# Designed miniproteins, single chains, continued (5), part 29

Each design is a single chain, and the fold is of that chain. pLDDT is the mean over its residues in the fold that is shown.

## One batch from the design tools (miniprotein)

Design m16987
Fold by ESMFold2-Fast:
Structure m16987 (fold): chain A 72 residues (1-72)
Amino acid sequence: SKLKELAKEYEKLRDELIKYYQEKEGVSFRGAVELARLEAELEMAKKLNVPDSYIKRLQEEIEKLKKEIEKG
């Protein structure tokens, strides 16, 4: 199933991004998990050909979260 394959890709990308943000960027575990989840969701949304409005919402949520992480 394409949905099963996408779910597996999502989980793999999420876990890789959590590790990247924690180990390479020094982000807290909570911040790394939240960023990884949103960025992995964005990549899956692009593959699923979802509406541009949904993609823009995810991009705005990522930008907002990055600003909150920078504030501490």
Scores: mean pLDDT 82

Design m16988
Fold by ESMFold2-Fast:
Structure m16988 (fold): chain A 102 residues (1-102)
Amino acid sequence: MTKEELIEEIVELLEKSSVEEAKAMLLAIGKVVLKHEEDARLGTGLALRAIGAVIDAEMTKDEKEAKELIIKEARRILSVMTHEQLVAALEAAKEALKKVRE
């Protein structure tokens, strides 16, 4: 898979999910960045962006707007990740989704 294909697969999972599932997946993606990004400043910054988007979504009364905020921030975070980080992010997102659905 190309980087673009990985990003679109992750985004499709987010789009097909509930707001709660999408929040869990975005947090999982942020955790992957913290673990795998060699630049600690970049990794921390991206993880904080993921947390901020989840907080903004929590404070948004409109479920559609909350979902759009999560997807927009996910696309920004995913666009700067390496291919290897995107593979880990897809696996982490799928695992987070599975845990929320249990």
Scores: mean pLDDT 82

Design m16989
Fold by ESMFold2-Fast:
Structure m16989 (fold): chain A 95 residues (1-95)
Amino acid sequence: IEETARLLERAAENLEQAAKSKDPFERDVLASVAILTLAVALVASKRQGREDVARFLEETLDAVQKAVDAGDYKTAAEIARQGAERLRKMAEEEK
């Protein structure tokens, strides 16, 4: 879970950079990298048999994709950031 939370934090950082970028091409690249990072986290969680985490990541990925499609990179970053915080809390509760 902690490794998955780090992937979501990296996705959030890329989306925060996309929100601040004035270059449409740079925004598209950063958003694409963030979405791919979330997809990798989802696949890894499914392979580990973490259905709870996989379901949460699937919902998070869908929400981030919708925000990106709407051009709302700030909301996309906030969704990814909140997702990372929740995963870190879940990791702490399992110890």
Scores: mean pLDDT 80

Design m16990
Fold by ESMFold2-Fast:
Structure m16990 (fold): chain A 64 residues (1-64)
Amino acid sequence: SLQQRLQELQKQATEKGKEASRRGRELAGDLPPEEAAKIIGQEVMKVTSELGKEIGAVEDEIRA
């Protein structure tokens, strides 16, 4: 069902967001805190923006 697909996408967004944050921290390495935060934020936002669009599309389909 569309509700099941929505729940799965929301779960994926949470898990991939955690993984993106972890990867961003690894990529930042020994960078200063301000630069590290920027890299972490970019990695998380990239993943959550893509999944957010998919979630929005499913929500629109449910409402139609």
Scores: mean pLDDT 79

Design m16991
Fold by ESMFold2-Fast:
Structure m16991 (fold): chain A 84 residues (1-84)
Amino acid sequence: SMSKEEFELEAEVALLAAEAAVLERALKQGKPLDLERIEKLLERAREVLERAKELGEEAEEIARQAEEVVRRLEEILREARERE
């Protein structure tokens, strides 16, 4: 069974992935994006990734998913900045 810490990290990764999907859709639709909000989400995603890495082998899949969310948010931020 998943530990409480693993469950909490997995839930945070899922929420961050959902936020990234909303931002990716907004970006494709040409909607204005809040750069400060994206930067805060990216900081949070990096925090989750570091916590998952600290848990080691128990959270390897969660760490992989968090790393993907970090990559997605970095791309969103890069593209949003290019619109200035």
Scores: mean pLDDT 86

Design m16992
Fold by ESMFold2-Fast:
Structure m16992 (fold): chain A 81 residues (1-81)
Amino acid sequence: MTPVEQYVASYEETLRRIAAHEGEDIEIEVEIEKLSETEYKVTITIRNHNQNKTTKIVVTLHLDEDGKVVIKDVEVSELPP
């Protein structure tokens, strides 16, 4: 598993645990696009069935010299259900 895939999997697990604790029914879709050897674009789509809301999160991730994931940019938008 790459550092980016590991970061995304950890974030998805965190979101699912929070949703389960709150009694929320969510569906998560993840797309990872490699922009360069050190930059990745991650699109996370969260559909909340209890609130009938869809949230799209676009994250630009950078790998530092140690192979650690650094968040460079985050865009959040609400989509129609």
Scores: mean pLDDT 78

Design m16993
Fold by ESMFold2-Fast:
Structure m16993 (fold): chain A 104 residues (1-104)
Amino acid sequence: GEAARRLLELAREAIEAARRALESEDLLEVIGQALRLIGLEIDFDLLLKKNPEIPKEIAELAREAIRNALRAVELVLRGESREKAEEALRRAEEALRRLEELLE
């Protein structure tokens, strides 16, 4: 469905934002990607509220991707280890892969 495709797009955008943040040496770029991710989580919540017919497993995988992407950027902003941020990003990427397999 169209709503499920939009969730996939939001999850992909979240991982892109997290990757850009983790690859950046510019604090303002990292902050910009964190704000983008917060906006994507708001868009995700609004999309679910508008489309209650979306299967729970699709919604949960998209949520896992977005939240782990945001967690990766939060860890960078907190000055936590790069390894912990990369682990969060890997969890986001694994959720996206599972979501893509269900929809494609």
Scores: mean pLDDT 88

Design m16994
Fold by ESMFold2-Fast:
Structure m16994 (fold): chain A 62 residues (1-62)
Amino acid sequence: GHSAAASAGAAARSGGASAAQAREFMVKGDLTGNAEGAEAAAREGGASEEDARAHKISAQGG
């Protein structure tokens, strides 16, 4: 969903991805629409394991 996409984009940027790459990860996160997708996109963007897990939890919505 949209929260997963937003989390994936933020994590990619934190991991050092360019703005264009972060946008791609946001789109990928939205297409999967789930927490696993957000975590995977964050890791592809270079986020740490801890940051990727945090974004997965955020994407689950609490």
Scores: mean pLDDT 65

Design m16995
Fold by ESMFold2-Fast:
Structure m16995 (fold): chain A 100 residues (1-100)
Amino acid sequence: MPEAKEMSDKEKAEEEMLKELEKYFEKLMPELSEKQKKILEEFTEKAKKEGKLQVAIQVKAVVLALARGEASAEELLEELKESEADEILLETVERILEEE
């Protein structure tokens, strides 16, 4: 298959999007408090150890959104509970609420 040489266009687009998101998060890391950085590192590491790479990326997105005031921690926690999100994401938001 000619496309096998370059992966599928969909797989390539998803992987490129994930890499762009990771670069974006790297730029925002200096905006985090020391407590927020610790929470991000703790739950990102936990997700990676469980083989949940997607959840690890979502942890970074959640912590950065909350740190920048782009989301309410209470509203985000309710949305995550309704969507039956991974427990690591719920624990991440709950830890941020406790540290406020």
Scores: mean pLDDT 72

Design m16996
Fold by ESMFold2-Fast:
Structure m16996 (fold): chain A 76 residues (1-76)
Amino acid sequence: MAEALKKQYQQLERQAVSLYTAYSINLAGADFNERLAKETGSQKLLEESKIDRKAAEENYRLYKEYKEKAEKLKKE
């Protein structure tokens, strides 16, 4: 592909990877805090788990958007 399009594709791909990494970390944190909250009865950990889960969902949504943009750019 043209040099400019190749650079744009690589930038979108790197953003997608970064967002997926953030998604994975937040999801793991949410699962860990939820389990610990159930074991200890901590409402604070339960609320932190909910916040992390929402952050994971948002990062996954953005990941899909950037991934789609990168794939469209590569095909066009």
Scores: mean pLDDT 83

Design m16997
Fold by ESMFold2-Fast:
Structure m16997 (fold): chain A 67 residues (1-67)
Amino acid sequence: VTEEEAREAFKKYDKDGDGYLSKEEAIQALVDLGFTREQAEKAVALFADADGRVTPEQFIAAARLLG
């Protein structure tokens, strides 16, 4: 998975354009990139902030960890 593919997946699931994904949206975006739900859940747990939000940089880091 490239950084550009991760950025496009983030943008697709950032429905409100607020610059954050929820944990569930981030998991769904990683699954859309070709990862299993189990892999996505583990990666998001490592990178999501204390409020359960995922920034673009955290999402890219999660995608790069998996692929």
Scores: mean pLDDT 78

Design m16998
Fold by ESMFold2-Fast:
Structure m16998 (fold): chain A 106 residues (1-106)
Amino acid sequence: DAEDRALAARLSAAMTPALEAAQLGDFARAAELAQRAAQELAGLPARPADTTAAEIFREMARVFRERGLELAALVAEFYADVFETFRRAAAGEEAEADPAALPAAL
């Protein structure tokens, strides 16, 4: 519906600076911006300082689904996956993938 589309668009617009922070390895800033979006768009309370952006977005997706806002929930899940991917890449987890340990058939 119009509310779901508008909320999804607002979430996407709010995430540009958070994505830039994550790409620079500033995960604390990314989490801060995700927490602000969660408060403004999902009405979620402040989370502990060690909460990741991915965890915040997964909670937002749950809240949006409970409200019947399926597109906003999907967008929140998408950003959860994106921020977790950047966090793991910065930790070297994906960059350390050995092609011999990861068969092409997987």
Scores: mean pLDDT 72

Design m16999
Fold by ESMFold2-Fast:
Structure m16999 (fold): chain A 87 residues (1-87)
Amino acid sequence: SLEEIEAKYPVASAALHLIGALLGYTYKEDPVTRFLDEQEFLKSADNEKLAEAIATTSEVLGVPQEELIEDLSQILNPETVEKLSKI
């Protein structure tokens, strides 16, 4: 469940929300829709904008970029993980 994902990977979940917002996502009322939409925004972003959003998120959360990408890879769909590998 989404609650289990957020509990197990709190840093990755916070990072996904911040990256989504930095890429232009506006929060929706349904948490599941939010989670899916944020992954789609991440997947559809150009590599330079995504890299910039990840770097900003790393600074805001105080987590090294490499560690942040590893954490994100635990909660993202395979297509989005593949995109992160090209950053």
Scores: mean pLDDT 79

Design m17000
Fold by ESMFold2-Fast:
Structure m17000 (fold): chain A 90 residues (1-90)
Amino acid sequence: LVAEAQRMLAQMDRVLAEEIQRLKDLLSDHPDALARLDAIEARLRAAKARLQAAIASGDPSAIAAAMQDLQRTVAEAGREIAEILKEYGV
């Protein structure tokens, strides 16, 4: 459980550092799209913080719930990003 949660955090760090930054560069001429992407990034960072707090608590139930929360947040973010890219033709 903890090892899986730590792998999810590492994956999230890569997504935030690499994928979100790439998308911001790609959408740099579209302020409305950037604002929407910033909101998505904020939600992803919040879900990551909740998982970090759950791991620190040592509570397996809290860790499992936070992992599910992060997975849902990532799936929702992916759908929203796909919609943004389709809307702005990229």
Scores: mean pLDDT 85

Design m17001
Fold by ESMFold2-Fast:
Structure m17001 (fold): chain A 97 residues (1-97)
Amino acid sequence: SVTELIDEAVAAFNSGDIKKAFTLLKEAFEIAKQNNASPEIIAELAIHFYSLAHYLTLIGGEKYAEDALKLGEEAENLVQDNTEYKPILKVYRSLAK
């Protein structure tokens, strides 16, 4: 499930496997889009992509940071009409830029 992929991505990130974390988040996002996942799940993916983009920028992974930022922006755009997520997404987006 999308939730299981997100949980596994978080575990990979916490173990320092950033490449695996990014791959799992991308897979989760593709499945979420195909299955019309809830706005809550899409917002969670946006948060994780922005967090990853911020981290990748700090370690010199600029190309992958740009890819992660774009995926975060794509996910945020999908929930733009759900204004309850706007404040938290703005905080994470600001960190990623």
Scores: mean pLDDT 86

Design m17002
Fold by ESMFold2-Fast:
Structure m17002 (fold): chain A 74 residues (1-74)
Amino acid sequence: APPLSPAQRMAVVRAVLVELANEVSLKYLGRALDPNLSFAEVAALFNELLAASPDAETLLARFQALYAERRAAA
């Protein structure tokens, strides 16, 4: 699949940050991280978040921990 546009990457980054801040349903996060997105595309989005700011690393780590925990619970 072609890589996501800069606008799409920004939208996903913002969505992830908003979901972390608001503790909204992981169903919305699960939809944004739908298996229809390849693993490489998801990895690219995470790398984009890290590249945006060093402070994003803490938020990314928190997001990854929550996502892994919920996947284990499913």
Scores: mean pLDDT 53

Design m17003
Fold by ESMFold2-Fast:
Structure m17003 (fold): chain A 99 residues (1-99)
Amino acid sequence: AELSAEEREELAEKAEKEGKLEVETEDGEVVYVDISKMKREQQLAWQWLQAEKLYGPAAADAALRRFLARALEAGEITEEEAERWLAMTREELIEIIKK
């Protein structure tokens, strides 16, 4: 469904005012990160965690694998970097976002 121009502007203003993303760990700990200042690695970690939250771990893993395969084909990452990403735990991804 398409949002009205007014609704899109309101959502954009809210996101800009908040300036931070809330991420919950498996232990229920909450951390806050500024998504606009994220490094490329932190952005990848955030996208994976968001996909897991919205679609579940199996769908998030499938999406991550497709993303990494595309990035590898485009020469944006190495095979070692792709393997490292696939081997990362949820807690390791959260640590990357915190840095």
Scores: mean pLDDT 61

Design m17004
Fold by ESMFold2-Fast:
Structure m17004 (fold): chain A 74 residues (1-74)
Amino acid sequence: SMRDRLLAELAAVGAIQKAIQALLAGEREGVYEAETSEGARGRAEVGPEEIVAVGTAGDTVVELRVSVEELLAG
């Protein structure tokens, strides 16, 4: 459903925000998780070239990717 898609996206965004904050603080690896009050879950993993975040709500899965190089080059 559209609601599950939005919840999965919000969870993924929450996880990726935590991962970005950790990266800017000097971390280069790690897993960061976020959860909405509705039970949607986000998991972001910091890799050497990108942060990959996955959000899930019901049967819906959303993936977001952010370049580490682009974040650090600014």
Scores: mean pLDDT 82

Design m17005
Fold by ESMFold2-Fast:
Structure m17005 (fold): chain A 73 residues (1-73)
Amino acid sequence: AVSSADVELLASKLGFSQETLQAAVEAFKGLPLSYAESVLKSSKWPANDKKLAAAAVLLANGKSVVDTLAFLA
């Protein structure tokens, strides 16, 4: 399970609401880590939607807040 504290911290760092990131984590549960890379490379989605989806996938797969921020930089 993803920590509420990690969702709060990451949402704050990325400029999303906690509720928005939490909903994305629930929506993207079960997707592999490779999906985060695919999302960021896609031209199909707006930049903020790509960051939200990638962050959610990384957290759902057990990545720390620090590792997720490093991935998105």
Scores: mean pLDDT 81

Design m17006
Fold by ESMFold2-Fast:
Structure m17006 (fold): chain A 70 residues (1-70)
Amino acid sequence: DEKLAQADALEQEGLRALSQEDYETAIEHFERAIAILEQLKKENPELAEELNERIKELQRLLELAKEKLE
């Protein structure tokens, strides 16, 4: 799935940015990854369980990155 691969890549790029203390880039990548996964849930309801877990994890990382910008 092309969208799933894109979300995976964005998640990895976000994690790299987070490890480099580039919080703006991390936020951007995590928000994009979440948006793609939410779209995949609408298009493929059978994947909702797996995608919900991934979205929750990405939301936690997103909040962490936002907190660090303060």
Scores: mean pLDDT 85

Design m17007
Fold by ESMFold2-Fast:
Structure m17007 (fold): chain A 95 residues (1-95)
Amino acid sequence: ELDRLLRPNPALMELLRELGITEEVLTLGQLLGALYRLLARLVEEGKAEVDPEDEFVVTLHDPRMIEVLGTTRLDLRDEAELLALLLRASEEVAP
């Protein structure tokens, strides 16, 4: 569920801090929103590329983001995969 409470790992937390997110615990939904914001920032900085044939496919060039997510390519339509990547980059917190 998007209300699941997660503590991002230190590498993900460092990326979130660049967006002004300083909370140590976030919901899965907040992390998904932050992921979209990080991807938009990386594209703007030339550290990720939107596929010219498919606007929902993003290729990552930032080594930090590749390390955090464990992948170089994302399909933004596959929300289940995005959530699975965020869960791997985080520790679940008891309510």
Scores: mean pLDDT 84

Design m17008
Fold by ESMFold2-Fast:
Structure m17008 (fold): chain A 66 residues (1-66)
Amino acid sequence: MKEVEVKASGQELGEKVLELIEEAKNGEKIKAKLYVDGSKTSDDGIEAAKEGLEKAGVEVEIIPYK
């Protein structure tokens, strides 16, 4: 199982999420902690990131900061 911590916001969060989803689809077992800047990332964006990762089989924790 691969454990990763990511600090990203806005577009960078989306790009990192897609990367992790691709790794998970290729058979990686991933746990991800995502630290996101709540002032630069929409609530819809945060929810979409979490949903996408969970659907791909990633165990995810999203930690907004301000």
Scores: mean pLDDT 76

Design m17009
Fold by ESMFold2-Fast:
Structure m17009 (fold): chain A 90 residues (1-90)
Amino acid sequence: LEELRALGARLIGEVAARAEREGDPETAAYVRRALGQMGQLLLDQQPLSVARVPGEQAVEYMRRRGLPEIADLVAEATDRLLLAAGLLGS
């Protein structure tokens, strides 16, 4: 659980910082909220099918805004958090 918390904090920070530099503060805030919600669902041991939803919604939001590079970063962070949670939950 501590490893998942540390990974989550690092990934959220990295993706949000990139979103702020390449997008705007609102984009960064949305990324922090979506990945933070996903991380909390994973820490609460919710099913991976439920935990992925905030990340998927954030990817769609970024693509609709014309920010495909940020969408790719959110998708990668989502996959990495789901993989880490799956490895710790088995």
Scores: mean pLDDT 78

Design m17010
Fold by ESMFold2-Fast:
Structure m17010 (fold): chain A 83 residues (1-83)
Amino acid sequence: ADKLAEEAIELAKKGAELYKEGRKLLKEAKTKEELLKGIGLVLDGLGLAIKALELVEKAEKLGANPELLEEARKLLKEAGLKV
């Protein structure tokens, strides 16, 4: 149970980092190449966040530590998901 929550936290952190980097690049983009890179980072970040959300839901059903689940959900919000 807690292992799945820990994995979800790690994926959510990576997703949030990529999402934030992509969002920043999209706002600051001055070239087509920068715009495309920003879009790719946002999509990759959201993909990791969706996988992390699936792990959070499985971990919760298995009785994982609520504090780990809360941390994962906080990171998912930072990755652009409304949870």
Scores: mean pLDDT 83

Design m17011
Fold by ESMFold2-Fast:
Structure m17011 (fold): chain A 72 residues (1-72)
Amino acid sequence: SDEEKAWKYLEEAQLALNRGDRETAREFAIKAGEYAEKAGNSTLVYAASVILEALGDKETAEKFRKKAEELK
């Protein structure tokens, strides 16, 4: 499901961050946010935005944060 894909990409983003692979973490966090949005899961969309904010991608983080608020 889209929710399962979102969760998997969030896990992969965290693993990439733990390795210091910031660009890979960013790519996976964006994928997680996209699938979470398709699944209608505000919590997972918000989780993706938090990772993106930590990576300094403020624009994409803000986009997902707004979508998470709309899904509540």
Scores: mean pLDDT 86

Design m17012
Fold by ESMFold2-Fast:
Structure m17012 (fold): chain A 83 residues (1-83)
Amino acid sequence: SMREELLREINRLMVEVMREIPDVIKATTVGLLVVGALTSIELGDLASMEADLERVLEIVEKYGTEEGVEAARRMVELMRQMG
């Protein structure tokens, strides 16, 4: 299904984002925030989703590479489309 294809793409982008953050604790935090945002989508809590996604972008922009930022922006856009 299209939803399953979107989830697989989000999972691939999440792994890419985490790999592009050299600080392991910050990378792990981003992973937890992405899982939190996906849970919020399932519950219809778009405000909590947006708060988690904004925090993801903040961490990646501060601690990640340019490739990490690009992957995070694409991931966030796909997650917003699912919400």
Scores: mean pLDDT 90

Design m17013
Fold by ESMFold2-Fast:
Structure m17013 (fold): chain A 86 residues (1-86)
Amino acid sequence: AKEQILRELQGLLLKAAQAYHAGDRDAAVAYLDQAKQLAQQLPDKQMSDGIVAALDKAKEAIRAGDVEAANKAFAELESLLREAAA
């Protein structure tokens, strides 16, 4: 069900953000990779593709060490998931 997938995505995003703020970049990226696999199971392809693209952007920002871009990407993901759940 879409609602269950969105709840699990929100949980993974929270874990990724917590790991990132704790300084564990590898764990943060791993949670975002899990979220990407789950997002690909969403029945709405445009929503799935948008969330996947935002997850990839967050992973790239984290790997680049760009704190501003990473925080912005987390905020964008949180907004997208709230919009998807509405």
Scores: mean pLDDT 85

Design m17014
Fold by ESMFold2-Fast:
Parts: C-alpha cells; structure tokens; sequence
Structure m17014 (fold): chain A 100 residues (1-100)
C-alpha cells in the first residue's frame, strides 16, 4: 500500500481523473453523463481514497466520507464499492493507466 500511495501522489489531478474514467469505462461502469457531475464524482472518489488509505486520517474525516457515500445514487455507489473491495489491485491499475 505505501508504494502505491507514493505513486498516486506523483500524479496530477487531471492524470488521476483520466485514469479513473478509463478504468471505469474498461470495467463497464457507467459514469455520470454530465461532465460536471462526472468530475465531482471522480473528485469525491480521489478524496475518499486519499483519506481512507492515510493512516493519519481523523475519525471525523472518515465519517464525512461515509456520509457522502450515503448520498450517492446506487449505480455510482457500486463503482465506489468496487474500488474499496480490491483497493490495492485497483490502485495499481489506476497508476498503470495514468503512466501510459
């Protein structure tokens, strides 16, 4: 996990956004059709990944992420759940897509 977290920190927000869009399209998940909604969803996922994988994250920050998950439509929640069921493998794929 530590090595993957370091690799993610080297990527720009735009590189991470594009990598996540490609990953979800490759896996058959349908992202929001509206560009602004799609960017907000991806930003929420990136923030959640950074917080939940950070050993120094506060309990209040983790609770805030969980509350945001509750507000997501079921289809987007499925994509979110997929990331967190296999986080190490998923993060490796994100890094590989971003570095190509």
Amino acid sequence: MEKIREELKKLSGDELYQALVELFEKRGFKLPEDEAERRRFIATLLYALDVLLDPEASEKTIEAIRKEMEKMPPELREAFDYLFENPEETLKEIVEIAKK
Scores: mean pLDDT 71

Design m17015
Fold by ESMFold2-Fast:
Structure m17015 (fold): chain A 61 residues (1-61)
Amino acid sequence: IEELANQAIEAFEKGNIEEGLKLMRQLDEKEKQLGIKNPELASRITSAALRQIGEEIDKEL
């Protein structure tokens, strides 16, 4: 589960937003299968995604 989160974060940091979103969905499905929720991992992934998206928006504006 942490492995998927780290892969999603890494994808976002590399600017591969589509891959990051795909990995996030896989992580969500895994968490549902295991019956657990990890807000820390979700927060870390969201921060990486927002940073990358923000950089692209600022560049275009």
Scores: mean pLDDT 70

Design m17016
Fold by ESMFold2-Fast:
Structure m17016 (fold): chain A 85 residues (1-85)
Amino acid sequence: DEIKKKIEELRKELDELLQEVAALRDEGKLSPQQAKEILRLLQEASRHLKEAERAYKEGNFDEAKKHIEEAQKKLEEARRKIEAA
């Protein structure tokens, strides 16, 4: 339950950040390089969330937690870059 809930929370955060990056890019508030760097972090977070879901489904809860932590770190880094722009 807690693992599944955390994956859902981080997936929602990922979607929100993707929308925010698109809006800032369209408004000219992010350079192409800044947008590219942030999008790379969000793509890495997405990959880790997919691996967390797979590990959770297989009953590998320790592996799922590690991927959740990695996804959260990437989302936090992306958020900081957005807020610094």
Scores: mean pLDDT 87

Design m17017
Fold by ESMFold2-Fast:
Structure m17017 (fold): chain A 55 residues (1-55)
Amino acid sequence: SALDRLRRITSAWGLTTKAQIVDFARKAAGLDVGPESSEEEIAEKVEEVLREKAE
């Protein structure tokens, strides 16, 4: 699932739940996501930021 894909990347920072990832994305990454956002939307935006930081 989208959440499982996110955990593969964000578990290194201790972020394993949708709520933790949303909070991180909003506050640390400046992404326009919220609790109402789908897992796929959150995964897509977080993965994009991580790929950008990875090179």
Scores: mean pLDDT 71

Design m17018
Fold by ESMFold2-Fast:
Order: sequence, then C-alpha cells, then structure tokens
Structure m17018 (fold): chain A 75 residues (1-75)
Amino acid sequence: SELAKKIAKKVLEFLLEKNVSPKDYKTSLPELLKDLSENFKEVPSNEELEKLFNIYAPEKIPGVTEETKKFLEEA
C-alpha cells in the first residue's frame, strides 16, 4: 500500500540516522514501530513492511534518498 511505502521510507531513514544496519532492522523494528505509533497514528502491518524491505523494493519506493539506498546495499 502507499501508506506502507511512506512508512518504509521513514523506517529506512530512521535506521540510517541511528546508524543501525538494515540487516539488523528486525532487532530495532519493535522500538521503531512503537515510536511511529506514538508520533504517527497509522502504522502498517509487519507483513506489509517485510514486502517493502525486499532488496529491490527500497529502490522503487518514491522519495527514498540515494543515501538510504546505499545504506541498504552496504549492509
């Protein structure tokens, strides 16, 4: 969904800002989702996020920065 894409982008940028490897995003995901639910009223399912974290999905998400893509690729 479009909402899941927007949140996936924010998740990726949040991981980058915290210097958390995308390979380890699952370890940080509960903490991140809690933060998102407190600051943003809409959070997609874990299953929807999984689809967007496919190796090619971040590159196809509108508005994902080049730094975020590179961060994912270098993990």
Scores: mean pLDDT 56

Design m17019
Fold by ESMFold2-Fast:
Structure m17019 (fold): chain A 98 residues (1-98)
Amino acid sequence: VDKILRGLGLLAEERVDEAMKIFRDIDKNRIGIGDVVKKEYQPEIIELVERVLESKSPEAARLAAYLLEGLIGVYGYAMDEEFLKRLQELLERLKERF
């Protein structure tokens, strides 16, 4: 989870190149990503994505959308209904930015 949270935090600051380096590292090593389904991390993930939306950077929104599509596609089946719905709503809003 730490790499996902750090990457989203960098996108919220519009540090797109740094976030891309983190996301490339996640793609190479898929270890620890499954923790996103844990309730303890759900509020922080939502908060960071909302901060990306507040930045209004199209590049940051595009990368956040890519990450959310991946998380929903791989782990959506194991997410609770409220969290999955919230991520889908945030994903739709991100797609409106680019």
Scores: mean pLDDT 74

Design m17020
Fold by ESMFold2-Fast:
Structure m17020 (fold): chain A 98 residues (1-98)
Amino acid sequence: SKEQLLLEAEENLGLAAIAAAVLALVDPEAAAPLREALDLLKEAIKAYKAGDLEAAKAAAEEAIALAEKVKEDFPDNPLALKAAELIKEAAKLILAAL
């Protein structure tokens, strides 16, 4: 169950990374905060695997905050909104695994 949640989080992270990479070609301003949130998700997963659940929680919550800000700053950018939603889902899955 926890292993499945982490796998689903990694899948959503991968999809968000692809969306952010495509977005960087057309809207680098929107892509930059999404890449920051993706790095936080990578840190959360690494912390989780290392048994540092407090660090995993902090990084996942910070990733959600950055993704929410992207949704506010780029409300009319469908690719940015999709990437932000994938990041939020990945972070929620990590938090559910704690």
Scores: mean pLDDT 90

